# Ledger of designs, part 9: designed miniproteins, single chains, continued (2)

Each design is a single chain, and the fold is of that chain. pLDDT is the mean over its residues in the fold that is shown.

## One batch from the design tools (miniprotein)

Design m4299
Fold by ESMFold2-Fast:
Structure m4299 (fold): chain A 80 residues (1-80)
Amino acid sequence: MLVERGERYREEGERLLAEGDYLAAGKAYELAARDYEKAGDYESAAEAYEKAAEAYEKAGDLERAEELRERAEELREKAE
């Protein structure tokens, strides 16, 4: 199920972020966000994209972080 797979990717992202592997953490959170978005859980998707953006910013990928923050804002508007 997409939500369960998304939760698994979110947990992986949390672990990688704690380990300091920011690029891998960003990718894991981005995959979680995609699964939540496909499941129609726009609120969880927005949160995951914000976490991915935070991880990419810590990794030095400011361009990707900005893109993901914009996507998170769009999804929050869609959730409301």
Scores: mean pLDDT 84

Design m4301
Fold by ESMFold2-Fast:
Structure m4301 (fold): chain A 73 residues (1-73)
Amino acid sequence: MEKELEEGIEKAIEAVREAIRNADSNPYWTKEEVIKKVKEELKKLKEELKKNPDKIKEKIIEGVEKILEEEKK
């Protein structure tokens, strides 16, 4: 069962990475708009984590934060 959650984590992180990567080539969305939406979803996940501690959600948050930190460079 945890295997399905791990796959979900990998897909969530990859979706964020792809969204940011494709922002530079997408005329409809700016990179800033994509990052803004990612940060908004990240805040929601952090709030859920505070209510119910979950190592899997922690890994998603860490992975997404790493992508955002790379983008800050």
Scores: mean pLDDT 71

Design m4302
Fold by ESMFold2-Fast:
Order: sequence, then structure tokens, then C-alpha cells
Structure m4302 (fold): chain A 60 residues (1-60)
Amino acid sequence: DSVTVTDEEILELFKERIREAMEELKVPLEKLREIVDENVEDEKLKKLAYEAIKIVEKEL
């Protein structure tokens, strides 16, 4: 893959943003899922965002 941005890099970026939202802004997990559903139209990005939410939930 000659693409410089990988699915792993996108996943890590989503994980960092979700962790910040949950820990610093105290946004509930259900609200984060709603934000993804309302703002992310790309199915691949949506799946990566959901995976990031799942990983962060397990780490907390």
C-alpha cells in the first residue's frame, strides 16, 4: 500500500479523540456513537470509529 495514511493510523487518531471526549469532556459512550452516526457518512470510517469506541471502552 502506497497510501501514507493507513487504517491503523485512522484508528489510533479516533482512539485518542474518543478517550479525550470520554475522560476530559465526560461525554457518555452512547452519545459518542450518536455523534459518529450523525457526522460520519463513509462506511469504512464509521466502522473504524466504532472499533475505536469499543477499544477505548475496554481500556477504561
Scores: mean pLDDT 75

Design m4303
Fold by ESMFold2-Fast:
Structure m4303 (fold): chain A 88 residues (1-88)
Amino acid sequence: MDQIRQQYMDIVNNMIDNQSRTQTLINNNSPSSDIQSQLQNLQGQRNQLMDIARQAERQGDTDTADSGRMSVDRADSTINRIRSIISS
């Protein structure tokens, strides 16, 4: 339980940092290649959150599972928004 919750928190913190860096790149009109690299990192972190949510559910940690699924939904929304910006 504690280990999987810690893994979840680590991924979320890394994702927040990556989202912040990505937003800075967008605000500075950085090359689309730099933004795409950050997008790939966010996609990887999204997949890690889904795996953690599934593992937590299997272990009966419903709190971490629910948190993970919600974080995946938020990540998907952010990824889609960034994709929309760089395609413009």
Scores: mean pLDDT 84

Design m4304
Fold by ESMFold2-Fast:
Structure m4304 (fold): chain A 83 residues (1-83)
Amino acid sequence: SAKEEELLKRAKEAAEKASKGEGKPSDANRVAAEVGTKLREAGISPEAANKVADIVAKGGRKGSREALEEMLKEMQKAIEELK
């Protein structure tokens, strides 16, 4: 649906922002918290929003292109499974 596409777009933007960080846990956690808040505001359940935020935090800490692609795949799967 259009709402799901918008949420995935926001999640991808947040994941890209996390990968541009200095690879510090504090920066990755901050971006992850922002993603979780935005998803909850968009009507995603707290459980789904938190799961996506955890994926962003994990991917952001690795700081690699491979980690970014894995993060995006896990985010899409989590949103589909928890909706």
Scores: mean pLDDT 64

Design m4305
Fold by ESMFold2-Fast:
Structure m4305 (fold): chain A 59 residues (1-59)
Amino acid sequence: DERLARILELLRAGRFEEAREAVAEAVKSGMDPDEIYARLAPHLDATQRAALRSFLAQV
């Protein structure tokens, strides 16, 4: 999924404000927050996973 790939890239780059916006748009478009986390978490470090979880809790 192109949206998940973009979120992953932004999180890895430390571009957390843009990552938060991309996560919000993905959820708004009908993506399941739990699916987003499950798909991306294996590719992230602990700090990036914490950021992603925080962004998903805001939507």
Scores: mean pLDDT 85

Design m4306
Fold by ESMFold2-Fast:
Parts: structure tokens; sequence; C-alpha cells
Structure m4306 (fold): chain A 70 residues (1-70)
């Protein structure tokens, strides 16, 4: 379960890097993979608290990247 949460975080980070570089297609692919990893982590028994923590981290990273890209 934790490996899937870390995978989601890694994809979110890569999506943020792609957004900062202006690569919207790569950002979209990484966001999709991050979402899939979160869904798998949820099904694998990750707690709601762990899922919410990762979702918050992902949102903060994406907001920061969007502000930098704007």
Amino acid sequence: ARELLEEAREHARKAAEALRAGDWEAAREHLRKAGEALEEARRAGASEEELEAVEREMQEVLEEALRAAA
C-alpha cells in the first residue's frame, strides 16, 4: 500500500515539473498515473488519513507548479 502512495507522490512531482516546463501532455499523463496509483492504494487498504495526506501533498505541488507556469 505505501509503495503505491509513494508512486502517486512521484507522479505528482513529475507532473509539476512538466507543468513548469510547459509540457502539458506529459503533465496530464503523470496526473493520470498518480490518480491510478491512489485508487490502487485505496483498494490495497491505505487509510483515509494516508490518502488525504497524499492528495493534499499532490494539490500543493500542482498549485505551486501552476503558479510558476502562469
Scores: mean pLDDT 78

Design m4307
Fold by ESMFold2-Fast:
Structure m4307 (fold): chain A 59 residues (1-59)
Amino acid sequence: APPAVRPVTEAERRLLKVAKKLNDDGLTQNIRNIDELLDAAVEAGYITPEEAEALRKAL
């Protein structure tokens, strides 16, 4: 993929770290979109519901 003109945002970096942790723990099997990813992360205790809402708004 071509490099982005803008640097990766803090929200995108946070999302990638959370996604990697969910994948490492085998929790990604039912995840189809960002909303389901954030919901799974909240259920697993990796982020708070407030952090999930902030990430949705920042993406």
Scores: mean pLDDT 73

Design m4308
Fold by ESMFold2-Fast:
Structure m4308 (fold): chain A 75 residues (1-75)
Amino acid sequence: DQARAEIAKALHQIGVPEDLAMELVSRKGELVDVIIDVLQALGLQLTAEQQEELRQLKSLADRVALVVSLAKQLQ
């Protein structure tokens, strides 16, 4: 899945180990649910507004940008 590979690359670029990023995005389910699970597994508490924003995004690039922005809050 190209979308999952691009999310894994984005996670690696922000400091998530490549092996861990690939494992997290390989989890079963809808891509949006996988992204939410990954961010929560990294310790990020997502608001209902942030979860809805992720679900409304249609572009892979926009989803990658939001994931990078949210994950930076962990640092």
Scores: mean pLDDT 68

Design m4309
Fold by ESMFold2-Fast:
Structure m4309 (fold): chain A 66 residues (1-66)
Amino acid sequence: MIVYYDPKEMTEEEAKEAIEKLKAAGVGPGLHLVDNKPVYLVPADDEGRIKLLEEGGWKKLGEVEL
């Protein structure tokens, strides 16, 4: 899955910490709140969601296997 975070709500460092918490929790695709801050997990083939997130100012953190 591809990881997106909102840079208005958290830093890249906070987003990396949030992803480690989500990996430990074994969550699926979708919007997740970690410490009340939004992180989005998107399937790599969901091009429509990726486009909407990037147009909304969300930043790609990287790819994660869950």
Scores: mean pLDDT 82

Design m4310
Fold by ESMFold2-Fast:
Structure m4310 (fold): chain A 58 residues (1-58)
Amino acid sequence: MKEEEIKKLKEKLKEIEKKIEELREKLKKEGPNKEIELELGILEGIKLLIEGVLKLFS
């Protein structure tokens, strides 16, 4: 994998991590929300996928 591709994946990972933190903060402040919990689960799954790819090619 090219260094440029790895850099883009790292940038995407940071964006996803920021979104996860924002959603976690909303759940803590606003209480249980099924839509936010579902979105959080999806984003955590995508995060794991990107981390797995980076671990294999970094």
Scores: mean pLDDT 80

Design m4311
Fold by ESMFold2-Fast:
Structure m4311 (fold): chain A 100 residues (1-100)
Amino acid sequence: SGEEEAREAAREAGAAARGGEGGAMAAAAGVAAAGAGVAAAIAAARAGADREKAMEAGGEGAAIGAKAAVDAALAGGSREEVGEAAEKGAEKAAELAAEA
């Protein structure tokens, strides 16, 4: 489920933060993932999805946003580049939710 993917991404971000190697980047990725999830859930609900489908879309959106942010950070991207990658992930999540 999308919730499991979001939970795994959050767990990986939490582990990195505890390691002291990316606390600020992990926090930025978490915020971006949460934003993507909310946006996707709202878009799905507005498109006529029931609560369960809207929550599933939110989980998928959070996972897409988190993955984009983490991938950018691992590639040596700046904080700004990580934020831009997360925004692009959120846009993709909203598009997928609107098609659901």
Scores: mean pLDDT 69

Design m4312
Fold by ESMFold2-Fast:
Structure m4312 (fold): chain A 58 residues (1-58)
Amino acid sequence: EEEREKVAKEAAELYLAGKTDEAAALLLDYIKENNLSEEEAQRLAEIALRKAQELLEK
C-alpha cells in the first residue's frame, strides 16, 4: 500500500485519540523527510482528514 496513505491514517488515528500534536508532528516529519511539494503536502492532509472523518463516523 502507499506509504503516504499509511502515514495519513496513523496521523488521523492520533488526532482522533486527542494526540493532536503527535498527529501534526507525524505529518510534518513525513513532509520534511520526503521533500513533499506544497501540492503533495496538501493531498496528504486531505487523505488524513478523510481517514479521520471515516473513523469518526463509525
Scores: mean pLDDT 77

Design m4313
Fold by ESMFold2-Fast:
Structure m4313 (fold): chain A 76 residues (1-76)
Amino acid sequence: MKLSEEELEREASEVALAVALAAAKSEGNERAAELAERALRAQERNPNVELTLELVRAIDAGDLERAEELVRELEE
């Protein structure tokens, strides 16, 4: 199978987001888990690798206000 650079970036962003969701659920961080789940749903409809990676970084940093803004952008 041929994986393009863009396909690798998408897979990496999906994995990063899934890991962030699992970590948030494990830690009991309900808000971070909700934002990650919303992002996963939005990504199925209209994938945006750059916004998804920024969202993961915001969640990892504990910047949930920025994470919420990024989720809204993904949902548009």
Scores: mean pLDDT 77

Design m4314
Fold by ESMFold2-Fast:
Structure m4314 (fold): chain A 74 residues (1-74)
Amino acid sequence: KSPLLAAAEAAAAEAERAAKEGKFEEAAELARKAVELGLALPEEELLAGIGVVLRGIGAAIEAALKNKKKAPKF
């Protein structure tokens, strides 16, 4: 397993954890890192990279929704 794939998967897992904890800034930053690392994966790991990107995006959306519910709208 490549070091880059391992780093991408770790970032995605941390982003998901931060999102579940309602840490919107941490989740967004970790999701951004997971997406960047996932997109940088070689062709042999492209499907795994896409999975990491989708996980990162999902975590960022979850964190944003939690933050919006806690903050006043507008």
Scores: mean pLDDT 74

Design m4316
Fold by ESMFold2-Fast:
Structure m4316 (fold): chain A 69 residues (1-69)
Amino acid sequence: SMMDGREQADKTMKEVEELAKKAEEYGDLGKEAKKLLDKAKSDTSGRLVSSIGAKKKIEEKIKEYEEKK
């Protein structure tokens, strides 16, 4: 069966939580990732879009951090 929008949002949000936890190992990036996660969790009007956006932003920040090294 196809995953519905709520199931997709919950799965993506869990991925955002895991990325934010991983980003904690990168110091200041961990704080930024947690802010993005908290913002996505507080969005009551667009949970799927918010979770996807937060995931992408955290992934981009991790990539930029690694490129700087």
Scores: mean pLDDT 76

Design m4317
Fold by ESMFold2-Fast:
Structure m4317 (fold): chain A 73 residues (1-73)
Amino acid sequence: ELEERLEELERRVKELQKKFEEEAVKNNLTEEDPRLPEEYYKIGEAAELLTKARGAPPEEAERLLEEAEELLK
């Protein structure tokens, strides 16, 4: 179940990142533009947490998944 949660969150993060990339191009914004929504940065942080969770022990992985889920709310 933990691996299933990780895979679902990874898919969601990738979909959200792609959506923001499309919106950024539409508005002529770069990844570094401070006018990007706060949610864009939270999605990036969530992606980082999920990457760490893949190599982490179960206890740490669960914590990282919870943090990623909170960022994506």
Scores: mean pLDDT 73

Design m4318
Fold by ESMFold2-Fast:
Structure m4318 (fold): chain A 59 residues (1-59)
Amino acid sequence: SKLAEEIVKIGKELSKILGPGAEELAKAIAEELEKNFSEEAQRRAVEAAREALEEERKK
C-alpha cells in the first residue's frame, strides 16, 4: 500500500544514521502493518514515525 511505502522511505532515512538493518526492519514493519492493521491505524503509525524521524534529525 502507499502507507507501507512511506514507512519504507522513513526506514531508508533511518538507515543513514543506524545502518542498513534499519531499512530491513522498516520493510518488515511495513509488511505487518499492511497485513494486520486498518488503513487508519497504518496512517497513524506513519505520522508517529515521521515525527520521531524529524526529532532525530534535529539532534
Scores: mean pLDDT 70

Design m4319
Fold by ESMFold2-Fast:
Structure m4319 (fold): chain A 96 residues (1-96)
Amino acid sequence: SDIEELLRRAAEILREIAKKLEELGYKEAAEKVLELVEKALELLEAGDYEGALEALAEAVDVAEKAAKEANNFELEELAGVAALLLAVAKVLLKKS
């Protein structure tokens, strides 16, 4: 799998988490996740895969904390999937 594809898929999952967090009333956390996803996509467009990975990892931390506060297991699971995609991307970056 391409590193860019993994990072873009993690960003898509984080956008879905942000939408659900906003619907649950966690608006500040949702806005922070979206801000970090936007930053990651700008870095990805610039070819900065390491910077994009770092921004998405921060978004995962925000999303996971908010999901736990919301006591929402589906959102915790989605955050875990995003984290796993980033872990794979990190391994591939070190081999490139």
Scores: mean pLDDT 88

Design m4320
Fold by ESMFold2-Fast:
Structure m4320 (fold): chain A 87 residues (1-87)
Amino acid sequence: SEFEKEIKELKEVLPLFDAAIEELEKTNPEQAELAKKVKEMAEEILEKYEKAKTEKELEEVKKEYEKRKKELEEELKELREKRAAAA
């Protein structure tokens, strides 16, 4: 049930990434590139959730998703800091 909700949320959020990427491509191609990585990660995680056959495997996918989100958020923070330092 909990994992079904997260899967549904990922499916609902994926189209929002497309809109955000399109907008970013006009003003900040580097952030758009990072946003594409976030979308790709979300798609990969969704596929892994759908392939998982046990609750243990679902828990492992969730942990991977949380870890990968934090890594991408850190990359975005670093990108923003580099831009601020260059100005």
Scores: mean pLDDT 78

Design m4321
Fold by ESMFold2-Fast:
Structure m4321 (fold): chain A 94 residues (1-94)
Amino acid sequence: SEIEKLLEEIRKLLSEAYEALKNRDVEKALELFKKIKELLEKLKEMVPELSEQVDKAIEAVEKAIEALKNGDISSAIEYFFELAEIVQEIIKKV
């Protein structure tokens, strides 16, 4: 399904973002989180019944982006795990 393809792409980008964070590659992590946000916004349009959960995921990615812009990699990693957990919960519901 189109939703399953979108969720697979989000999972792939999450894995790449985690590797960028581990390598302290702030520029790459920022690019990946921005792409994840765009896909989450598309997901919200496709599954409006999960909009509250998707909004929480978008909030987590925005907080990760803000932390990275401020050089706070530790907070960005915490927000990454929050984001990953929310995405796993969304996957279980679709």
Scores: mean pLDDT 89

Design m4322
Fold by ESMFold2-Fast:
Structure m4322 (fold): chain A 90 residues (1-90)
Amino acid sequence: SELEERRKKSEEIAREIGRLMNEFIDRFTARVKELLLKHGIITEDSSDDEVFGVALRLIRENSGGLAEEITRIAKEVNDELVKKIKELEK
């Protein structure tokens, strides 16, 4: 059935998107944590949730160069994810 084949393909794409989204969050959080540690804003004991909260606060407050750096990190990680998704559409 063509509908069953389309469903299988959609489920495979959805699984890969979910995997890539988790990879995005992990890579983004790790890079932001390194940036914030370098600037003395967080400690090595800071949780990923704390790191994410601080990143969102800095973006919301438009905190100069740090907001720009966090936005750049998000864009770079997103560009890697988009590249991977395009490879799945072969």
Scores: mean pLDDT 79

Design m4323
Fold by ESMFold2-Fast:
Structure m4323 (fold): chain A 69 residues (1-69)
Amino acid sequence: MKLTEESIELGVIEVEAAVLLTVSKKTEFEGREEVIKLAEEALRAAAAGDVEKARELLRKAKELEEKGL
């Protein structure tokens, strides 16, 4: 496996998105449904190897979670 900065970043994004998705499904807050949607889209983008898209989707999900809490 080619251990590049992008591969490490994709792994981090996958873990963070999976944690956010799990927490959001179990916790009630404003914007929860949109956070779940964005986290799922970030996981799909990461699985496709699209680092930039995965990063942007995860960033948006985190911003909405922070506003909803």
Scores: mean pLDDT 76

Design m4324
Fold by ESMFold2-Fast:
Formats: C-alpha cells, structure tokens, sequence
Structure m4324 (fold): chain A 86 residues (1-86)
C-alpha cells in the first residue's frame, strides 16, 4: 500500500540522516586532529580554527558520503511524491 511505502521510505530516510550526521561528526573530529597533529591548531584563534576544520572536512568528502547524500535527496523526492498520492 502507499502508506506502507511511505513508512518504509521515512524509516530509510531516518537511517540515511543518522549515517550522514555520524559521517559529518567523524570528519570534523578527524580534521581537528589533523590540524592539532601539524601544530597549526594552537596558532589559530577559535574562528580561524572553525573555518579551517570546516574546509578540511569538506575537502575530505568521500564518494561514499556523496552517494549517501544523493540517496537522502532521492528519498526526500520519493516521500514528497508518496505524500501527494495519499
């Protein structure tokens, strides 16, 4: 049924969202540790450190992360389509 398809898509969207958040957090933590290991973190103020961490985290986006984001976007489109059919 449409309701069962919607429920399944919403559950998959939640799982994908959790995976994206976990990946983003891990990337930020790893980027900070990279800056710390290079001795660069101690030379930056808080604002500069945040900007550098975000830049490194963005540059470290894997193909797997990009595919996860695309899967989330496809699920969003399917959920909106299913909602309109209800």
Amino acid sequence: SLKEKLKKALEEQLEVSVQILKYAVDNVVEAREELKKKGELETLNDEEAIEKIVEIARSRRTKEFEELVKKGEELDKEIEKLKKEL
Scores: mean pLDDT 80

Design m4325
Fold by ESMFold2-Fast:
Structure m4325 (fold): chain A 70 residues (1-70)
Amino acid sequence: MAEELIKEALKLAEEAGIGEIARRALEYAIKKFGKTEFVALALKAWVYHQAGLDEKAAEYAKKALELYEE
């Protein structure tokens, strides 16, 4: 469920030291796109990119894009 994916993304952000900015980005994304799996995966991609894990960031960005087009 999207809620569980969002919790995982926020936990990763807190571990990377960017939990507060990730939470603000999530609030903005939910306001614009709703509480969806797309938002959860997009947040996860952004957190990995901010942590310097570009390969994982690209993987999750691709998954988010697939949901956005459907």
Scores: mean pLDDT 75

Design m4326
Fold by ESMFold2-Fast:
Structure m4326 (fold): chain A 75 residues (1-75)
Amino acid sequence: AVDAGDPEAYFEAGRKALENGDYEKAVEYFERALAVDPDHPLAAEVYRLLGRAYQKLGDTEKAVEYFEKAAALEK
């Protein structure tokens, strides 16, 4: 996309994908948001949503990893 440097655009796309049950797409969009700006104020929320998406995909190991990353950023 022309605005590939906008982490908020990827975050919103990921949220929509998660709400629609497109968990694999949600993961892709959230990973792109973090790739653009890993220190963004939304990073903790992105990690929580990645944890939920991986939990829905049955990847418990990755779900736990991302929930722990989110918790670390909230302290």
Scores: mean pLDDT 79

Design m4327
Fold by ESMFold2-Fast:
Structure m4327 (fold): chain A 59 residues (1-59)
Amino acid sequence: SHMKKEIEEEALKLALELIAQGKSEAQAIFEAMRHALKQGLSSSDVFKIGFKVREKLKE
């Protein structure tokens, strides 16, 4: 859905900003997942965001 895509984009942006600030990969992934959870996404969607963020940070 459009809303899920927007939340995923916000979570990815947050993770990249945290990495730019010198935070760890684990902290960036955790905060991205926390953002998705607070926006009301299901546990499954939150974990998918965590996976996507991890893959982006490994690139």
Scores: mean pLDDT 85

Design m4328
Fold by ESMFold2-Fast:
Structure m4328 (fold): chain A 92 residues (1-92)
Amino acid sequence: GSEAAGAISEAARRAREAGGTPSASIQGDTLTLTVRGAGPEAIEALREAAERAREAGAEAELTVEGDTATLTVRGLDVRSLIAAALDVIGIS
């Protein structure tokens, strides 16, 4: 249920604490979390979020390109996606 959304929110918080800049977008049933300036700690947090999303029955993919890490999650309910996106942009 909401565990995957919580993991995504936690990953965004850890990414920010590690000096990265997280941003989120939602299109349909897909959440894209992008972290610029992603260090190893931010990448690890995103990897954990991807694993928890998969455990919740969602599809999750993590892509790292240079200093940018992108986590794409599909198959979560819209409320969970909105909650995660709001936490990523710092509205809490």
Scores: mean pLDDT 75

Design m4329
Fold by ESMFold2-Fast:
Structure m4329 (fold): chain A 89 residues (1-89)
Amino acid sequence: LRAEAEARLAADPDDIDAWMALAGALIAEGRLDEARELAEEAVKKFENTDLEKAAKAYLALAAVYYEMGDFEKAKEYFKKAQELKAKAE
């Protein structure tokens, strides 16, 4: 699964679903620090280019912080994702 997600991302770096698949694979493997860094990169990449993709990236970041036990940051990023999704509509 991780190798497939990495291949998808390498083939199309603008494919937000590939970023989400890779983040999910890293979370499933317990590689939470790598998943966090990946989600942060997705946020930086899409925050100024595509609000819908940025919202998904913030959802991934929220999921990572939740799995890390940082519930306050998870709530903060989840709220950012909701706000961006509403604006992107």
Scores: mean pLDDT 81

Design m4330
Fold by ESMFold2-Fast:
Structure m4330 (fold): chain A 60 residues (1-60)
Amino acid sequence: MTVPGLEDASVAQIRAMVAHLRAVAAGSTGEGRELYLAAARGVLETNRDKLSAAEYAALE
């Protein structure tokens, strides 16, 4: 990319955060796993308007 856009940086940050929370959830069991999955869902819902429909669907 010649010039990275602000939206690209924001979307990459959202993807990294969701991926991190899901990775932690995958290594957890019981209540801890459910809490991390809920946190990942919360990040997606809060930032839904910052993601394209395709990006949101890919992360869901």
Scores: mean pLDDT 70

Design m4331
Fold by ESMFold2-Fast:
Structure m4331 (fold): chain A 69 residues (1-69)
Amino acid sequence: ADPEEVAVEAEITLLLIKGIIAMKSKDYEEAVKYFEEALKFAREHGAPQDVIDEIEKALEEAKKNLEKA
């Protein structure tokens, strides 16, 4: 692993943590925004498909909660 690969993983993780914090705060609009940013970043930087799938699942859950809020 080089510093660039570590930076990509760190950014995806940080965006996911921000989304999860927003979900706990019931700020579903903010959660959707962070998960969309995480998904875009993961796709742009060639993240593994399992990581992309997890982000997509989190995003759909956030969107579902936003519709009910």
Scores: mean pLDDT 81

Design m4332
Fold by ESMFold2-Fast:
Structure m4332 (fold): chain A 83 residues (1-83)
Amino acid sequence: SIADLLERFRAEAAALLSPELAAQFDEKMDELLARLPSMSTYEFMLALQELAEEIAEQLSPEAARRLGELLARTIRELNRLAA
């Protein structure tokens, strides 16, 4: 399900982050998920990408790359579930 996919994304992304950054990420993810019923799939994917890019600016290049890979995988699976 989309919920299971997003929970997996949260868990895997949090492993790349400091505790403080993980808390900020969780707060922003909760806000995004609360808006999900009022968003198109495209709007949601764009918002998720923007959140990941915002977080990536605070990471090392290696951690940012791993977050980008995780995001790309998550967006690909979201597109399959939305079809």
Scores: mean pLDDT 83

Design m4333
Fold by ESMFold2-Fast:
Structure m4333 (fold): chain A 79 residues (1-79)
Amino acid sequence: SGGRIVAELGLREALEYAKKGDMEKAINVLEQALKGARDLGDEESARILEEALTDVKNAKNKEEAIQALERHLARVRAL
C-alpha cells in the first residue's frame, strides 16, 4: 500500500538520522510519515509509526533508538 511505502521510507530516513545522532530530525521524519500514512487511511502502517515514534522519544540513548527503528522497519517490510 501507499501507507506501507511511506512508513518504510520514513523509518529508513529516521534510522539514518538516528545513526548520525540527530534525534530531533529522526522524530520529525517519523511525525511526517505518520501524517502521510494517516492521510492514506493505512491504519496498520500508522500504528507501527506511532509505536516507532513513542520508542524513539523514550529511547535513553542512540543505540536504543536505532534498535527500535530497525525493529519497526522489519515490521513494515513484513506487511
Scores: mean pLDDT 88

Design m4334
Fold by ESMFold2-Fast:
Parts: structure tokens; sequence; C-alpha cells
Structure m4334 (fold): chain A 55 residues (1-55)
């Protein structure tokens, strides 16, 4: 469920102020869902980067 993963990653990027901890949580989120594709991972990463750029 790509949309839920993206939404959760965006939430993590907004709530987790420690960038290293954010990276770990996003990686765990990705690894917890074996159904995601490389394209889905790219969208999750882009969403996190976009949220971080707002800071």
Amino acid sequence: MKEEIIKEAEKLAKEEEDQEELGKKVQELIESNPNITDDDIAEVTAAVVQALNER
C-alpha cells in the first residue's frame, strides 16, 4: 500500500527532528513492506526529501 507508506514517511519527516533517526525509521518502514517496488521506494524517498526541504 504505497500511499500509506508515503504518508507515513512524510509524517516521520515532519515529526522526527533527528535526521539520522528519520533515516532509520524510513528504512524500517520500507523494509517492513516487501510488496513495494523500486518506483515506490523512489516516491517515498522523494516525499521525505521534499518534507526536509521545507525546513
Scores: mean pLDDT 75

Design m4335
Fold by ESMFold2-Fast:
Structure m4335 (fold): chain A 81 residues (1-81)
Amino acid sequence: TEDDKAKIDAVLEKYNLTNVNKDAVEKAYNEKKSEVSALLYGGASKEEVTKAVEERNKAVADVLVAQGVPKDTAEKVAAEL
């Protein structure tokens, strides 16, 4: 959504990551966000939801690392989304 784009932009700017491919970050986030939402609306356990959130965060962090972002910074950005 437009709110998701604004949130991604704000978090990336907070960590001074204005030169990253935002479309790649948004794609990774949205692919896994859909899975997290399906689990939440489907009444999945907290453990299943937590695992899906961790997988979403890993997917976003991996995209940032591939673009030259340090792993620690990438993990912090992913966790704030």
Scores: mean pLDDT 81

